# Designed miniproteins, single chains, part 92

Each design is a single chain, and the fold is of that chain. pLDDT is the mean over its residues in the fold that is shown.

## One batch from the design tools (miniprotein)

Design m3207
Fold by ESMFold2-Fast:
Structure m3207 (fold): chain A 79 residues (1-79)
Amino acid sequence: SMEEAKEMVEKYLKALEEVKKYLESLESVPDELLEAIKKQVLGQKEKLLSAIPEEAEDLRKKVEEATEEFLAFLEKLKK
């Protein structure tokens, strides 16, 4: 349903923020960890988009935009 899709998107966005806060708390982040996180996030994004109804276009945009912002954050952490 639309409400379930909204809840799934909100959980995804919160998960990205928690991972971001965790990474910011580390003195140094290995490139291998950043690549592993990137792979996991892209996989979760694809699964989430497959579960979102087509009529929920705004929710799809939120997932895409949040994912792009998070990936840009990961790039900034590279040495």
Scores: mean pLDDT 84

Design m3208
Fold by ESMFold2-Fast:
Structure m3208 (fold): chain A 90 residues (1-90)
Amino acid sequence: SMAEALREIAEKAREMAERSEDEITEGVLLIEAGVYQLIADYVEQGKLSEEEARESLRKDAERYREMAEKEENPELSEFYKELSKMLEEA
């Protein structure tokens, strides 16, 4: 389901944050994890329509793809690529 896919993305971001020794990278990954966990919860609770969520996620997927191409940090770049792909499949 879309909520399950978003929770998997959030969990992956948390795992990357735990392995990062750079406080800024850790903070960015934890923020992304929190955002997608919240979206997953709202979708599951019916507070956000699936249609509105899918449209938002499609726009986010394209944005993260562009961010990955510009990101100089290879760990964060790979996360943005994975996030973009998972959001497209959600």
Scores: mean pLDDT 80

Design m3209
Fold by ESMFold2-Fast:
Structure m3209 (fold): chain A 83 residues (1-83)
Amino acid sequence: DGQKLADEALAALPEFRERVRALLAEADPERAEELAERLVEARRRIAEALKVSFEEAERVEREELERLRPALLEAKRRLAEKR
């Protein structure tokens, strides 16, 4: 059910943070910490929405992807500039 999935996702946030931070540091060390925190916050909000409904979680996911889009685009640009 949504509550159990949300609780599991929230419990996994510290591990998720460390994993994405490490991956981002290899690709974009200057922005790794900031982008990792944004990804963790987005995942947390989606997990909280899952406690309400799957439809709400999908809506929040779309909103968070739109908010993250500029940061992800900048990360892609910086990766291209480093090459």
Scores: mean pLDDT 76

Design m3210
Fold by ESMFold2-Fast:
Structure m3210 (fold): chain A 103 residues (1-103)
Amino acid sequence: SMRDILLEAIDLLQETIARLEAIEGANHATVRIQSTLGIHQIHLTVLLRDESTTQEEAAAALGKIVDNLQKTYQEEQSQLSPEAQAVVQQLIARLQALLQQLK
């Protein structure tokens, strides 16, 4: 269901924030990615709680998150450890798979 997909996306964002905090510690690139993920988590939570949320709105929100995260990752990747890069790339791939389920 749309609700289950949004919940899984929120959980993935929370897991990735925790993993980045554990691996990298605080640097500008890590904080920027963590902040971006936190903002997206809030937006998805608002959509999840709104009974009027459509599948099209959920898909648009996830699409925007994927696009924004890919752009931010490309800008910051040289400042991230290989471990942090792998964690972020895994998140992008998993979010893309969830987005395909909302088509």
Scores: mean pLDDT 86

Design m3211
Fold by ESMFold2-Fast:
Structure m3211 (fold): chain A 83 residues (1-83)
Amino acid sequence: SELERKKAIYLFVATTSVANIYVSYKITKDPSKKAQIQALLDQANGLLKTLQQMINNNSPLSKIKKLVDQMVDISQQADKLAK
């Protein structure tokens, strides 16, 4: 269904955001910045678990989108720290 497609796309975007944070973590050499990115990675992994639960519980797409947008923002914060 179209609803299942949208859920799959949000899960893909969320998973990609976590992967991008991990890449930022791996390329960062400064120990202080690396520790900050690790904290962002831990936060994003927690949000990914919440997202999976929200999808399973048929939470409104607007709430799912808001959480995925937060994960994208966290990945952008990690990218800035890695630069």
Scores: mean pLDDT 91

Design m3212
Fold by ESMFold2-Fast:
Structure m3212 (fold): chain A 67 residues (1-67)
Amino acid sequence: ATLVPVSSLDIASITPLDSPLEVVTVDGERFVAVAVIKTTSGEYYALLEDGKHAIHGSQVAAVGPVL
């Protein structure tokens, strides 16, 4: 998956998740997300646990609890 710096996003809102979620990307990579970012253009990103990088919603194949 393509990771984008959070600093590159025009953020409208950040909604923290109640618990971390596993994000499986369309290319089979696995990451932990801690929040959902909505941009001013209406795009959605998963904010990763490092607090620095995000994954565009179009690259997310599945989301589940961290097991």
Scores: mean pLDDT 85

Design m3213
Fold by ESMFold2-Fast:
Structure m3213 (fold): chain A 78 residues (1-78)
Amino acid sequence: SAEAEAKAKELMAELLERAAEVYKKTQESGDEVAGLKELIELVEEAIKRAEEEKVPQRVIDALERQREELEAKLEELE
């Protein structure tokens, strides 16, 4: 629906803005492990909100794939 698409755009815009803040903080601190953990938490929160707001499944699937990629990167660094 148009409402679901609008909520998806809002959710993604907020997620990207918060992710940019985490990336900046990580560059300044050099703590890539802490940065990845914060990004994973942000994506998990976005998935929960997307499910609650009934965002299109394709967007939820994309967020879940992003979480899996971030978790794999974290495992490689630990």
Scores: mean pLDDT 85

Design m3214
Fold by ESMFold2-Fast:
Structure m3214 (fold): chain A 86 residues (1-86)
Amino acid sequence: SGLEEGLAEVERRLFEPVRRLEEEAPGLSLEELRERAEEILAEIRALVDAYSTVVPQPVVDWLRRLLEEVEKRLREIIRRHEEREA
């Protein structure tokens, strides 16, 4: 349905910056990586907040779970970079 397609696009939009950062991470310093991760997280939080004003509560709960997954993925990207520098 159009709604299901819309939710899939929202999920894609939330994870695309994370995927891009993961691809670019080997070329970045740890400081640059942390700064970009913080910028991406702030942007995604703002996007989740915006969507949360126009969707029902079960979708808000789903978006919150996606945000937690984004935060975990960003932490993992930083952890992998730290391990390469050790």
Scores: mean pLDDT 83

Design m3215
Fold by ESMFold2-Fast:
Structure m3215 (fold): chain A 61 residues (1-61)
Amino acid sequence: YDDETALRIARLIANNPAVAEAVRKLAPEQYDALMTAIEAGDEEGAAKASKAVLDELEKRN
């Protein structure tokens, strides 16, 4: 994933309660890192954490 796509996914997770809840249950460590990066305004960190969330979700299909 490119950083722009990853950042859009990060914002989707942060702004959609149903998606956020699902991600928190399936990938809690990656979700915490993502929320921390978003609150810090760290766009590069948010994109990286978003990619880690997607990788974790893909492992569970």
Scores: mean pLDDT 80

Design m3216
Fold by ESMFold2-Fast:
Structure m3216 (fold): chain A 69 residues (1-69)
Amino acid sequence: SREEFEAALAELIRELVDKARAMGLTPEQIRRLAHRVARVGMEAYDQGKTLEEVIAEMRREAERLLAEL
C-alpha cells in the first residue's frame, strides 16, 4: 500500500542519513543522496513494482551512491 511504501521510504532515508552523517558528508550531500534514493523508490512504486522490489531498488541506489563517494 501507499502507507507501507511511505513508512519503508522514511525508514530507509533515516538509515541513509545516519550512515552519511557518520561518514562525514555535508548537509547538502546528504540532502542530494536522500532525494535521489527517494526518487528511485517513487518511480519504482509508480511502475507497480512490489514493496519488496521498491525497497531493494532503493537500497541498491543508496549503496551505489555511498560507494562512489
Scores: mean pLDDT 84

Design m3217
Fold by ESMFold2-Fast:
Structure m3217 (fold): chain A 94 residues (1-94)
Amino acid sequence: SVKDKIKEVVEKMFEEMKAALTNPEVIAVIDELEKKALEIIETEPVENVISKLAEVFGETFGKNAHLFTPEELATLKRLFTRMLSEMQAIVDES
C-alpha cells in the first residue's frame, strides 16, 4: 500500500538520523518524533500525511533547537528534506 511504502521511507530516515547522533538526550527526542510520525501515517488520510509530518518535524526541531549542534541540526534537516521528496514521489506514483 501507499502507507506501507511511506512507513518504510520514514523508518529508514529515522534509522539514519539515530546513526548520525551520539547524545542520548537528542536520540530520545528523535525516538519520540518517530512515534508521532508513525501515528500520523497510521491515523491520517494519505493526502494529509506529508503536511502533518512536516508540521510535527518543524515543531520538534524548533522546540528542541537548543539540544542540537548546528552540524546535527543541518544533518537532520537534510535527511528530513530527502524523506519528504521520497514520500512525495510515492504519492505521485499512486
Scores: mean pLDDT 82

Design m3218
Fold by ESMFold2-Fast:
Structure m3218 (fold): chain A 75 residues (1-75)
Amino acid sequence: ALSPAERALAELMIAVLENPDMPEEELWARVEEIARRYGVPEEVARAFAAYLLEVARTASPEVRARLIAGLRELL
């Protein structure tokens, strides 16, 4: 079973993949909330946010749909 932190991260990944045009400020606010709640270091949280933005904006709609489906199977 997923830990609460892993579940929160999976849900964030789905949200970003479903909304690749999500403002950077909104993504950062969500990442900061998870980092604060679960004690994730800021550097790790920032790197994760950067990778999510890159994946969401460069992946094709088909790839994003498959990733979303896979993540939902984990929840």
Scores: mean pLDDT 78

Design m3219
Fold by ESMFold2-Fast:
Structure m3219 (fold): chain A 83 residues (1-83)
Amino acid sequence: KEELIEILSEATRKVIELDPENLYEIVKASREGVKAIRDAPDDPEALKKAVTDAFNRIKSVAKTPEAKKVIDEALKKALELIE
């Protein structure tokens, strides 16, 4: 779980740099995502769902194609970690 939260936090930082006008919505989505991952059961399916939902929430508030690509790449990395 800690590595998943770290990937989400790093992706959030990059998205903020690429889409700074949307800082509040990105931070809010990221905080909700961290909580969802932390609260998820320790089974792979529940973790995959929580991670996917968290990253997609940030992607939905991101306005630039570059920011959305960062989220897609980070989600792929996070899902590989869960197997």
Scores: mean pLDDT 79

Design m3220
Fold by ESMFold2-Fast:
Structure m3220 (fold): chain A 76 residues (1-76)
Amino acid sequence: ELEELEKKYEEAKAKAKEAEEALAEARAELAEVEADPSASLERRIGARIRVVGAEFELEFYRKKAKELEEEIKKLK
């Protein structure tokens, strides 16, 4: 049980790190799109949606990692 929780915790941390990298890329793209005066409204909206999606994934995995960390603490 504890070993399975520790494995899930490490997986959640790895996914959170991937989501942080994806969010950084999405934010960089949004900055480029917003700095481009020729960028269409559709492209600007798409870039903003990608940032929101990446923020949601990061929040999800950070929350999951925190919950798993608390469960591990209860078993130690």
Scores: mean pLDDT 82

Design m3221
Fold by ESMFold2-Fast:
Structure m3221 (fold): chain A 57 residues (1-57)
Amino acid sequence: SMVDRAIAALDTDGDGTLNAEGKARVLGFQRRLGLPPDGTVDEELRAALEKALNGEL
């Protein structure tokens, strides 16, 4: 999906943990989507990105 490709582009270090640059990008998305800015890719971020890409937000 477009969401999976967007998340894959966030420079994960392969252990499920984002590097510092990836965390900064996640924080940016969380702020834009009105989510808690914790820098973690969770189900809420994935769902919000999917809704935004589908025009539901």
Scores: mean pLDDT 67

Design m3222
Fold by ESMFold2-Fast:
Structure m3222 (fold): chain A 84 residues (1-84)
Amino acid sequence: LVKLSELADRGKKLIDEAAAKGMPSDKLQQVTTLINSGFSYSSSGVSDLGTAMLNRASKIFKDSGLTDIAKEMDNIRVEMEKIV
C-alpha cells in the first residue's frame, strides 16, 4: 500500500517532467490517464492490465523523444510488478 502510493507519486512526477519538457497536451492527457488507470487496475488485482497500461505510457514517452522519462516509467512498472 505505502510502496504502491510511492510508485504512483513517482508516476505523477514523470507527468510533471514531461509537461515541463513541452509534451503536447493531448499526449500528456493520454499518459496521465494510462498511468492513473494502470495503478488503479494493479491496486484492484488486475495487474496484467495495470502493467499493460504503464507499458503503453512508456511507449508514448519514447515516441515523444522523452527517453529518460520512458526508462523511469519502465522502472516504476517493474517495481509495481514486484508488489502485486
Scores: mean pLDDT 83

Design m3223
Fold by ESMFold2-Fast:
Structure m3223 (fold): chain A 104 residues (1-104)
Amino acid sequence: MDYSQIARDSVNSIRDLFNNGVSNSRLQRIRDASDAGARSSLRGGDDRRAAVTLLTRGVSLFSLGRYDDAIRDFRRSIRLADRSGDDDIRDLAQQQLRDVQRAQ
């Protein structure tokens, strides 16, 4: 499974929804679904899947203006991606971290 492509597609999908005037309630639902997915992946010991899910939740939080929460999720995603050896996911999460820090 190409987790780097899944991560990129998730980031792009959330950005497209935001750019097309998606409601805050829809972004919150995406965030809540990502939270459930992150908890499940972490409990299962799947660091790669957890990294992607936290990246997705972080992008949703960034879109909602929850910058501190997004930064925490991006940093955690980076650490999990480093642990699993997923350089592509790590680099994508690092880029999102830089973007949210510049937006503040």
Scores: mean pLDDT 74

Design m3224
Fold by ESMFold2-Fast:
Structure m3224 (fold): chain A 94 residues (1-94)
Amino acid sequence: SIEDLKKEALEILDELIELVKDDPKLKSAFETYKKELENAKTIEELYNVLSTIVAFLRYILRHESHKFSEEELEKLKEALERLEEIRDQVKKLL
């Protein structure tokens, strides 16, 4: 269901917020996305927020990977893959 997909995405965002807790700018960005995700009421809004989060994670992995350990980078890549899967499931409902 949409509610289950949204819940799973919120759990991933909580994991990301914890991972970046020592970077105030990245933490603030993910906290903002979490609020936007919580406030998404339509399938289109949910898809748009997820697409933005996916794009931001790709940006971090491409341009800010030097800030993270190899273990943290693996967790970021796993979170990206999980969020892409959720986004693709949401897209099928559009």
Scores: mean pLDDT 90

Design m3225
Fold by ESMFold2-Fast:
Structure m3225 (fold): chain A 95 residues (1-95)
Amino acid sequence: SSSLSQQVLSLVDDMIANAGSLSDEQIQARVDEIRDLLDQLPPSEAIKVLEEMIKRIEKAREEAEAKGDDVTVRNLERLLLLFRRILGEYLGKLG
């Protein structure tokens, strides 16, 4: 649903805003929460939401890199790795 998709994107935006302060454990917990919400969507809708999430995180990574914020860059790259892995799993469900 569009409202569930909006909830996921709001959680991602909050995670991006706090990226410089997140531990690896906190990153995993946030990713697990987002995964649970995405699993409630049809695979095609989950893929569309994941692609939008990845785009937002990539933009935030570029902005952090331009500022020399190495901690935020590292944490955003970790998020990109995890969400790209989840995207691959949903793409596999479509065949």
Scores: mean pLDDT 87

Design m3226
Fold by ESMFold2-Fast:
Structure m3226 (fold): chain A 60 residues (1-60)
Amino acid sequence: SLKELLDLIKAKNPDMTKLRKAVAKALNASVSNISKLSKDDVLELGKTLISSDPSLRAEV
C-alpha cells in the first residue's frame, strides 16, 4: 500500500483522486475527510506516511 502511495506521489502529474484514496486507506480515514484537504496538504501527508517507513523514506 505505501509503495502504491509512493508511485502516486512520484508521478509528474499525480491523480489526486487516487492519491486521496491511498492516503485515506493508509490513515484508516474516510475519503470525505481527506477530500477536505488541499492538494498540497494531501501530498505532505503522503510524504509523511512514506517517511515513517525506513525502507521508503529516502524516496521523498
Scores: mean pLDDT 76

Design m3227
Fold by ESMFold2-Fast:
Structure m3227 (fold): chain A 65 residues (1-65)
Amino acid sequence: MSREEAVEKIMEITGMSRSKAEEAIKLVEEGNYQKAYDLIKEVASDSQAMESLNILSEYRFDKEK
């Protein structure tokens, strides 16, 4: 999964702005999963935030392989 695909998917799930989605993916790239989750949860439900975090985690895992 590309970085752009991950950003677009979480925007679709949560309705967040591109700027917030890019901040969330950057936090995951830095290993700060808790802060990324908290940021997503500001605009999304717990289930949407968890789904988004799973997408971002999958992206990071793919990028490191």
Scores: mean pLDDT 81

Design m3228
Fold by ESMFold2-Fast:
Structure m3228 (fold): chain A 61 residues (1-61)
Amino acid sequence: MSLGEQYLEEARRHLEEGDFEGAKKAISAAVSSAVGLELRGDTERAQALFEEVERLEKELE
């Protein structure tokens, strides 16, 4: 399990609690994790994280 996956789970938890600021912080951390994966050549895993980040960001509006 990657750190990005943990951050996305934290972001969903914050959204369920109505903590949009916490969700935004967790999403930012997930983006950083995805960038790190892309730099290491794990492009498939990075792309999956970026797609989930975009989905959660749309939920925040």
Scores: mean pLDDT 80

Design m3229
Fold by ESMFold2-Fast:
Structure m3229 (fold): chain A 80 residues (1-80)
Amino acid sequence: SMAEERRRQAELELWRLAIETVKEGIKKGLSPEEIFEKVREAVREFLRKHYPDLSDEEIERIADDFVRLLATLLGLEPPK
């Protein structure tokens, strides 16, 4: 239960980071493509910090999957 709670807290922190990155990008007048690239960068940094055992390939895959899901949830076209 404690391990599940830690994963849940990390997942919530990641989502807060992603939403704040989107809000910041909108305030700065960035394009959707620029916003999603900043989200991808933020997710990569978060994963490297909190999950140091993940390979670079796993981090890239997770970051790409996360950005595609986020785009879908926001009703925006996912990055190519």
Scores: mean pLDDT 81

Design m3230
Fold by ESMFold2-Fast:
Structure m3230 (fold): chain A 89 residues (1-89)
Amino acid sequence: MTEEEAKEEAVRDVLAAAEVAASASKNREEILEEGKKTAEEIKKSSLEKGIEAANKMGLYFVRESEDPTKGSAAAILTIGAAVLLELAK
């Protein structure tokens, strides 16, 4: 997998995770905006910073989700994004 392919897939996974977490939260718009910011950081930053951003976002989705199952699913997607970026190093 190329660095560009890994970043593209990681961005898709983070945005998908944000939608899952937002579906179980009263703060839907805020969660979606934070997901967009994380996706932009992954695109623009080094792989190491992208991995850090994805991992921080996973914890954020768990904390902000009112549904533990959906929050956990969102966190798993963001961990998947971090793994994709790690494999591209």
Scores: mean pLDDT 82

Design m3231
Fold by ESMFold2-Fast:
Parts: sequence; C-alpha cells; structure tokens
Structure m3231 (fold): chain A 77 residues (1-77)
Amino acid sequence: SEQDALVARIDELLARVEALIDRAAATGDVEAAMREFGALVREISRLISQLSDPELRQRYLARAEALAARAAALRAA
C-alpha cells in the first residue's frame, strides 16, 4: 500500500540519519554531517505528515525528535 511504502521510506531515512550521527561521533566531522542532516530531517518530516495513522505518526515524530536531540548533543560537544 501507499502507507506501507511511506513507512519503509521513513525507516530507511531514519536509519540513514542514525548512521550519519554515529559516523560524526566516530570521526568528529560534525559540520559535514550537519549539512546532510538538515536535508534528511526536512524529508522525514514531510513523509511523517503523510501518515494516516495518528499513533504511528506520534511514534515516528518521537523517534525523529530523539535523533534531533542526539544531533544537537553532538554539535554541543
């Protein structure tokens, strides 16, 4: 379904963001990672807004917010 495709795409992008944060933490190259992070966050937010299930939307928003907090912590370190 279209919703299943959306979920798969969101999961792929969230995994990409997580890998980006992990790489930045390992290499110290936070600035390059933050440039890519902004584009990924915009796309994730756009896709989450298209989810029809409000519980699923809340769950994905919480995951996105947790990753944003991790990225902010990396920038502050």
Scores: mean pLDDT 83

Design m3232
Fold by ESMFold2-Fast:
Structure m3232 (fold): chain A 60 residues (1-60)
Amino acid sequence: SNLDRAKAIVDEIQALVARYEQGDTSVKPQIAALQKELKALVSQLSDEDLAKLMDYVSSL
């Protein structure tokens, strides 16, 4: 589902951001690409699924 994919992208972004903060600057373009994909996917979510995604992100 779009919600499950959005959650997976959020998890991947968080893991890559942690690597970036540890000095792995090579992940910066991958983070940008995933953020773009997430933004496009969020525009396709229902209000209910968007609320669920926001709750998920708030739990991180």
Scores: mean pLDDT 85

Design m3233
Fold by ESMFold2-Fast:
Structure m3233 (fold): chain A 68 residues (1-68)
Amino acid sequence: SAEEQAERQARAQALAQESAKTMADGYNAVADELERKAAESADNPTLKQELEARAAEYRAKADALLAA
């Protein structure tokens, strides 16, 4: 029925949104930790730059999930 089809679509969208949010939250948590480690690595510029680059990648992944 049209009602069952609409209900299945609504559930699928809700699950997709919750999954995307959970993954984005996870990526942002990793980025937060990498940024914290980068701040603590002022004595190692190469490591600081690598950690900042990794953090930026995770932020971009989180943003992409939330934009979809």
Scores: mean pLDDT 88

Design m3234
Fold by ESMFold2-Fast:
Structure m3234 (fold): chain A 71 residues (1-71)
Amino acid sequence: SDTVRLAIIAELRRLAEEHPEARELLERAIQAISDGDYATAIAYLEEVARRHPELREPLARIIAAVRALGQ
């Protein structure tokens, strides 16, 4: 769903603004989602979760949503 894809991108942009330390990897994930490369997007999001434990829980939910887009 394009609506779900846009909602995921909006949430990742919000996280990038609130967490400038994670911004570069989050922006790479957004670009991968925009390109339809969901596997690469998930890899970037998992790397953010590893480096920023405080983001693990919200990112786990976003990763699940991105996986659903790739089905």
Scores: mean pLDDT 89

Design m3235
Fold by ESMFold2-Fast:
Structure m3235 (fold): chain A 94 residues (1-94)
Amino acid sequence: SHMVQQAIAELEAIGRQIEQTTDDAQLLALVERMMDIRDWILATSSDREAQLRALQLVIESAKVALSRATDRSVILTLIGYILRAIGDEIDIER
């Protein structure tokens, strides 16, 4: 689907933006935007490869955000998102 490919490209663009971001509030907002896009891909696409790619992009970008975050509440929230995305990936690959 062209729309799913565009959504994946947006996830990749947000990932690049996270690499340039050091502000905790912006890091959290960017990861939350990725989670919304991921939720849309998982709900609308039956393509397992696209679903797994979206989850991998979220995990990789959230890990980068976690490495840059300094606020404890933001750190804990990011850890929660990473664990959920990993759980979803394991369930899809079963």
Scores: mean pLDDT 87

Design m3236
Fold by ESMFold2-Fast:
Structure m3236 (fold): chain A 79 residues (1-79)
Amino acid sequence: MTYFEIVVPKSTSIDEVKKIIDKYDGLLHRVIEGDDTIRFYGTVPSDKFEELKEELLKLTNGKAIIRPITPMEMYFFRD
């Protein structure tokens, strides 16, 4: 598993990002809507991470920031 953070412009469709995550067997743990950006936190099979990244870059015309994070960095969306 690869833990991820995805940052997209607020103009991006949340539903389209969720569909892409689901397409690659990802699990969405949290969505944080800011004023200018939307952040998505979750997990995806490590062998599918690069394909997920490429499709998100295509969706956002290269404006998405997609990065692997450590399990420890996910603690901030745990209760």
Scores: mean pLDDT 81

Design m3237
Fold by ESMFold2-Fast:
Structure m3237 (fold): chain A 108 residues (1-108)
Amino acid sequence: DLKEIESLPEEVIRERLEMWVEVAKDPSTDEETKRTVIRGLIRLLESEDPRVRRLAAEALGRIARDNPELRKLLREEGAVEPLERLLKSEDPRVVEAARRALEEIERG
């Protein structure tokens, strides 16, 4: 829920998204659970809170890093288009996070 996450301190948001990244990157996690985590993070890119958008973009980039199977899931779940929209953000930290996430996802 976007409003629930937006009400949390930034440190708590970061900790929750860190746990989601660990779940998605764990080889023992099933594909359905990985896709659920990815969809949740993609949804957070649409948050009105720039802290949430930035942290979600950073989390997606970390999921994509060094994992071609997760990069495929990120593309299939539609992470690219929302991240490209964030490149037009007035917040340079959001733009940088989205740019880095796209670089990792688009590595093939």
Scores: mean pLDDT 87

Design m3238
Fold by ESMFold2-Fast:
Structure m3238 (fold): chain A 100 residues (1-100)
Amino acid sequence: SEVEQIVERALAEMDALTEETEARIRRETDPAVIARTITATNIEMVGIQVQTVLEIKKVLRKQGASDDEIQQAVDRVNDRLTAHIRERQARLDALVAEVE
């Protein structure tokens, strides 16, 4: 489905961002730079989630879905993306603890 393709693309984008951030953290020796990198990554993760939800709402409205159906789909997508972001944040936090 178009919605599932949008979600899979968002998950892949979040994973690519996580890998880039991990590589950057491993190269940095300044704790202040590491902290700013984590903050920037977290902001970008939330941005991906917001844009993904907006795209899904647009697709479902175009398909003639009801407001209730759209809200249920958005809630399921938000649950999936939030869980994924939390797992990636925990992974980055664990890496920071190792390099300090």
Scores: mean pLDDT 89

Design m3239
Fold by ESMFold2-Fast:
Structure m3239 (fold): chain A 82 residues (1-82)
Amino acid sequence: SAAEEERRRREVLERAERVGARVLMIHSLKTYFNEDLSHRLGITPEQLERMYELVVQYRKAKEENREDEALRLAREILELVG
């Protein structure tokens, strides 16, 4: 149903926002304090840089009201962290 699709979309976006906030925090700690906590996300330092780029693109898509692109990026973020 349309209500179930809307609920699933909101759930994906909410989970991606939580993961994105953690990615930005961990990336900031590495950039400004030389602290590597990528393992807290279950990813490698190389994957952290890729995740950071996806999160930046996701937030830009949300700010620009590109809903389909934001949902696609949200799904990619969640696939990478499991």
Scores: mean pLDDT 85

Design m3240
Fold by ESMFold2-Fast:
Structure m3240 (fold): chain A 108 residues (1-108)
Amino acid sequence: MEELAARIRANVEGWRALAPSDEALRQAIRDTLRDLGVSEKEADRILEELGPEGAVVALQLAFLRETRGLSDEEMREILKALGYSDEQIEKLLEAARRIVEAMRRRRA
């Protein structure tokens, strides 16, 4: 799990480094969530609840769940390694679940 946490951290830094501003980062996240089938309202809710870094983490968890079949417990371990509180972990897991549901609807 530490290796996956390190990869998520590196991906968050990559998103931040490529964005010229916080607003550009937020817009890039909205565009990515839309392309995955997340509604504009739900994307805005995710960004409001988690901020841009948290939204990128939720996006990465959703992708890892779909590609590797990560369990909720494995995702909790990753989020603990990233330094999130129990309250933040529940919000991140909820956001990741909503992203996964959108991705699955888009494939149907």
Scores: mean pLDDT 83

Design m3241
Fold by ESMFold2-Fast:
Structure m3241 (fold): chain A 55 residues (1-55)
Amino acid sequence: MPSKLEITEKFLETSNLDSAKTLADMYSLQRKVDPGDKTLAEMLELTEEKIKELE
């Protein structure tokens, strides 16, 4: 069963810089709602790492 993290990783493979930035903003907002979600923190970290690679 694919995890949320796996789905995020697969999405980032097909994403451009703008899509990755939008995804990071979404995860950042979700983190403000649920700061204890470790998976969400990892998803945000992966997305920010991808943005740095694309810049």
Scores: mean pLDDT 77

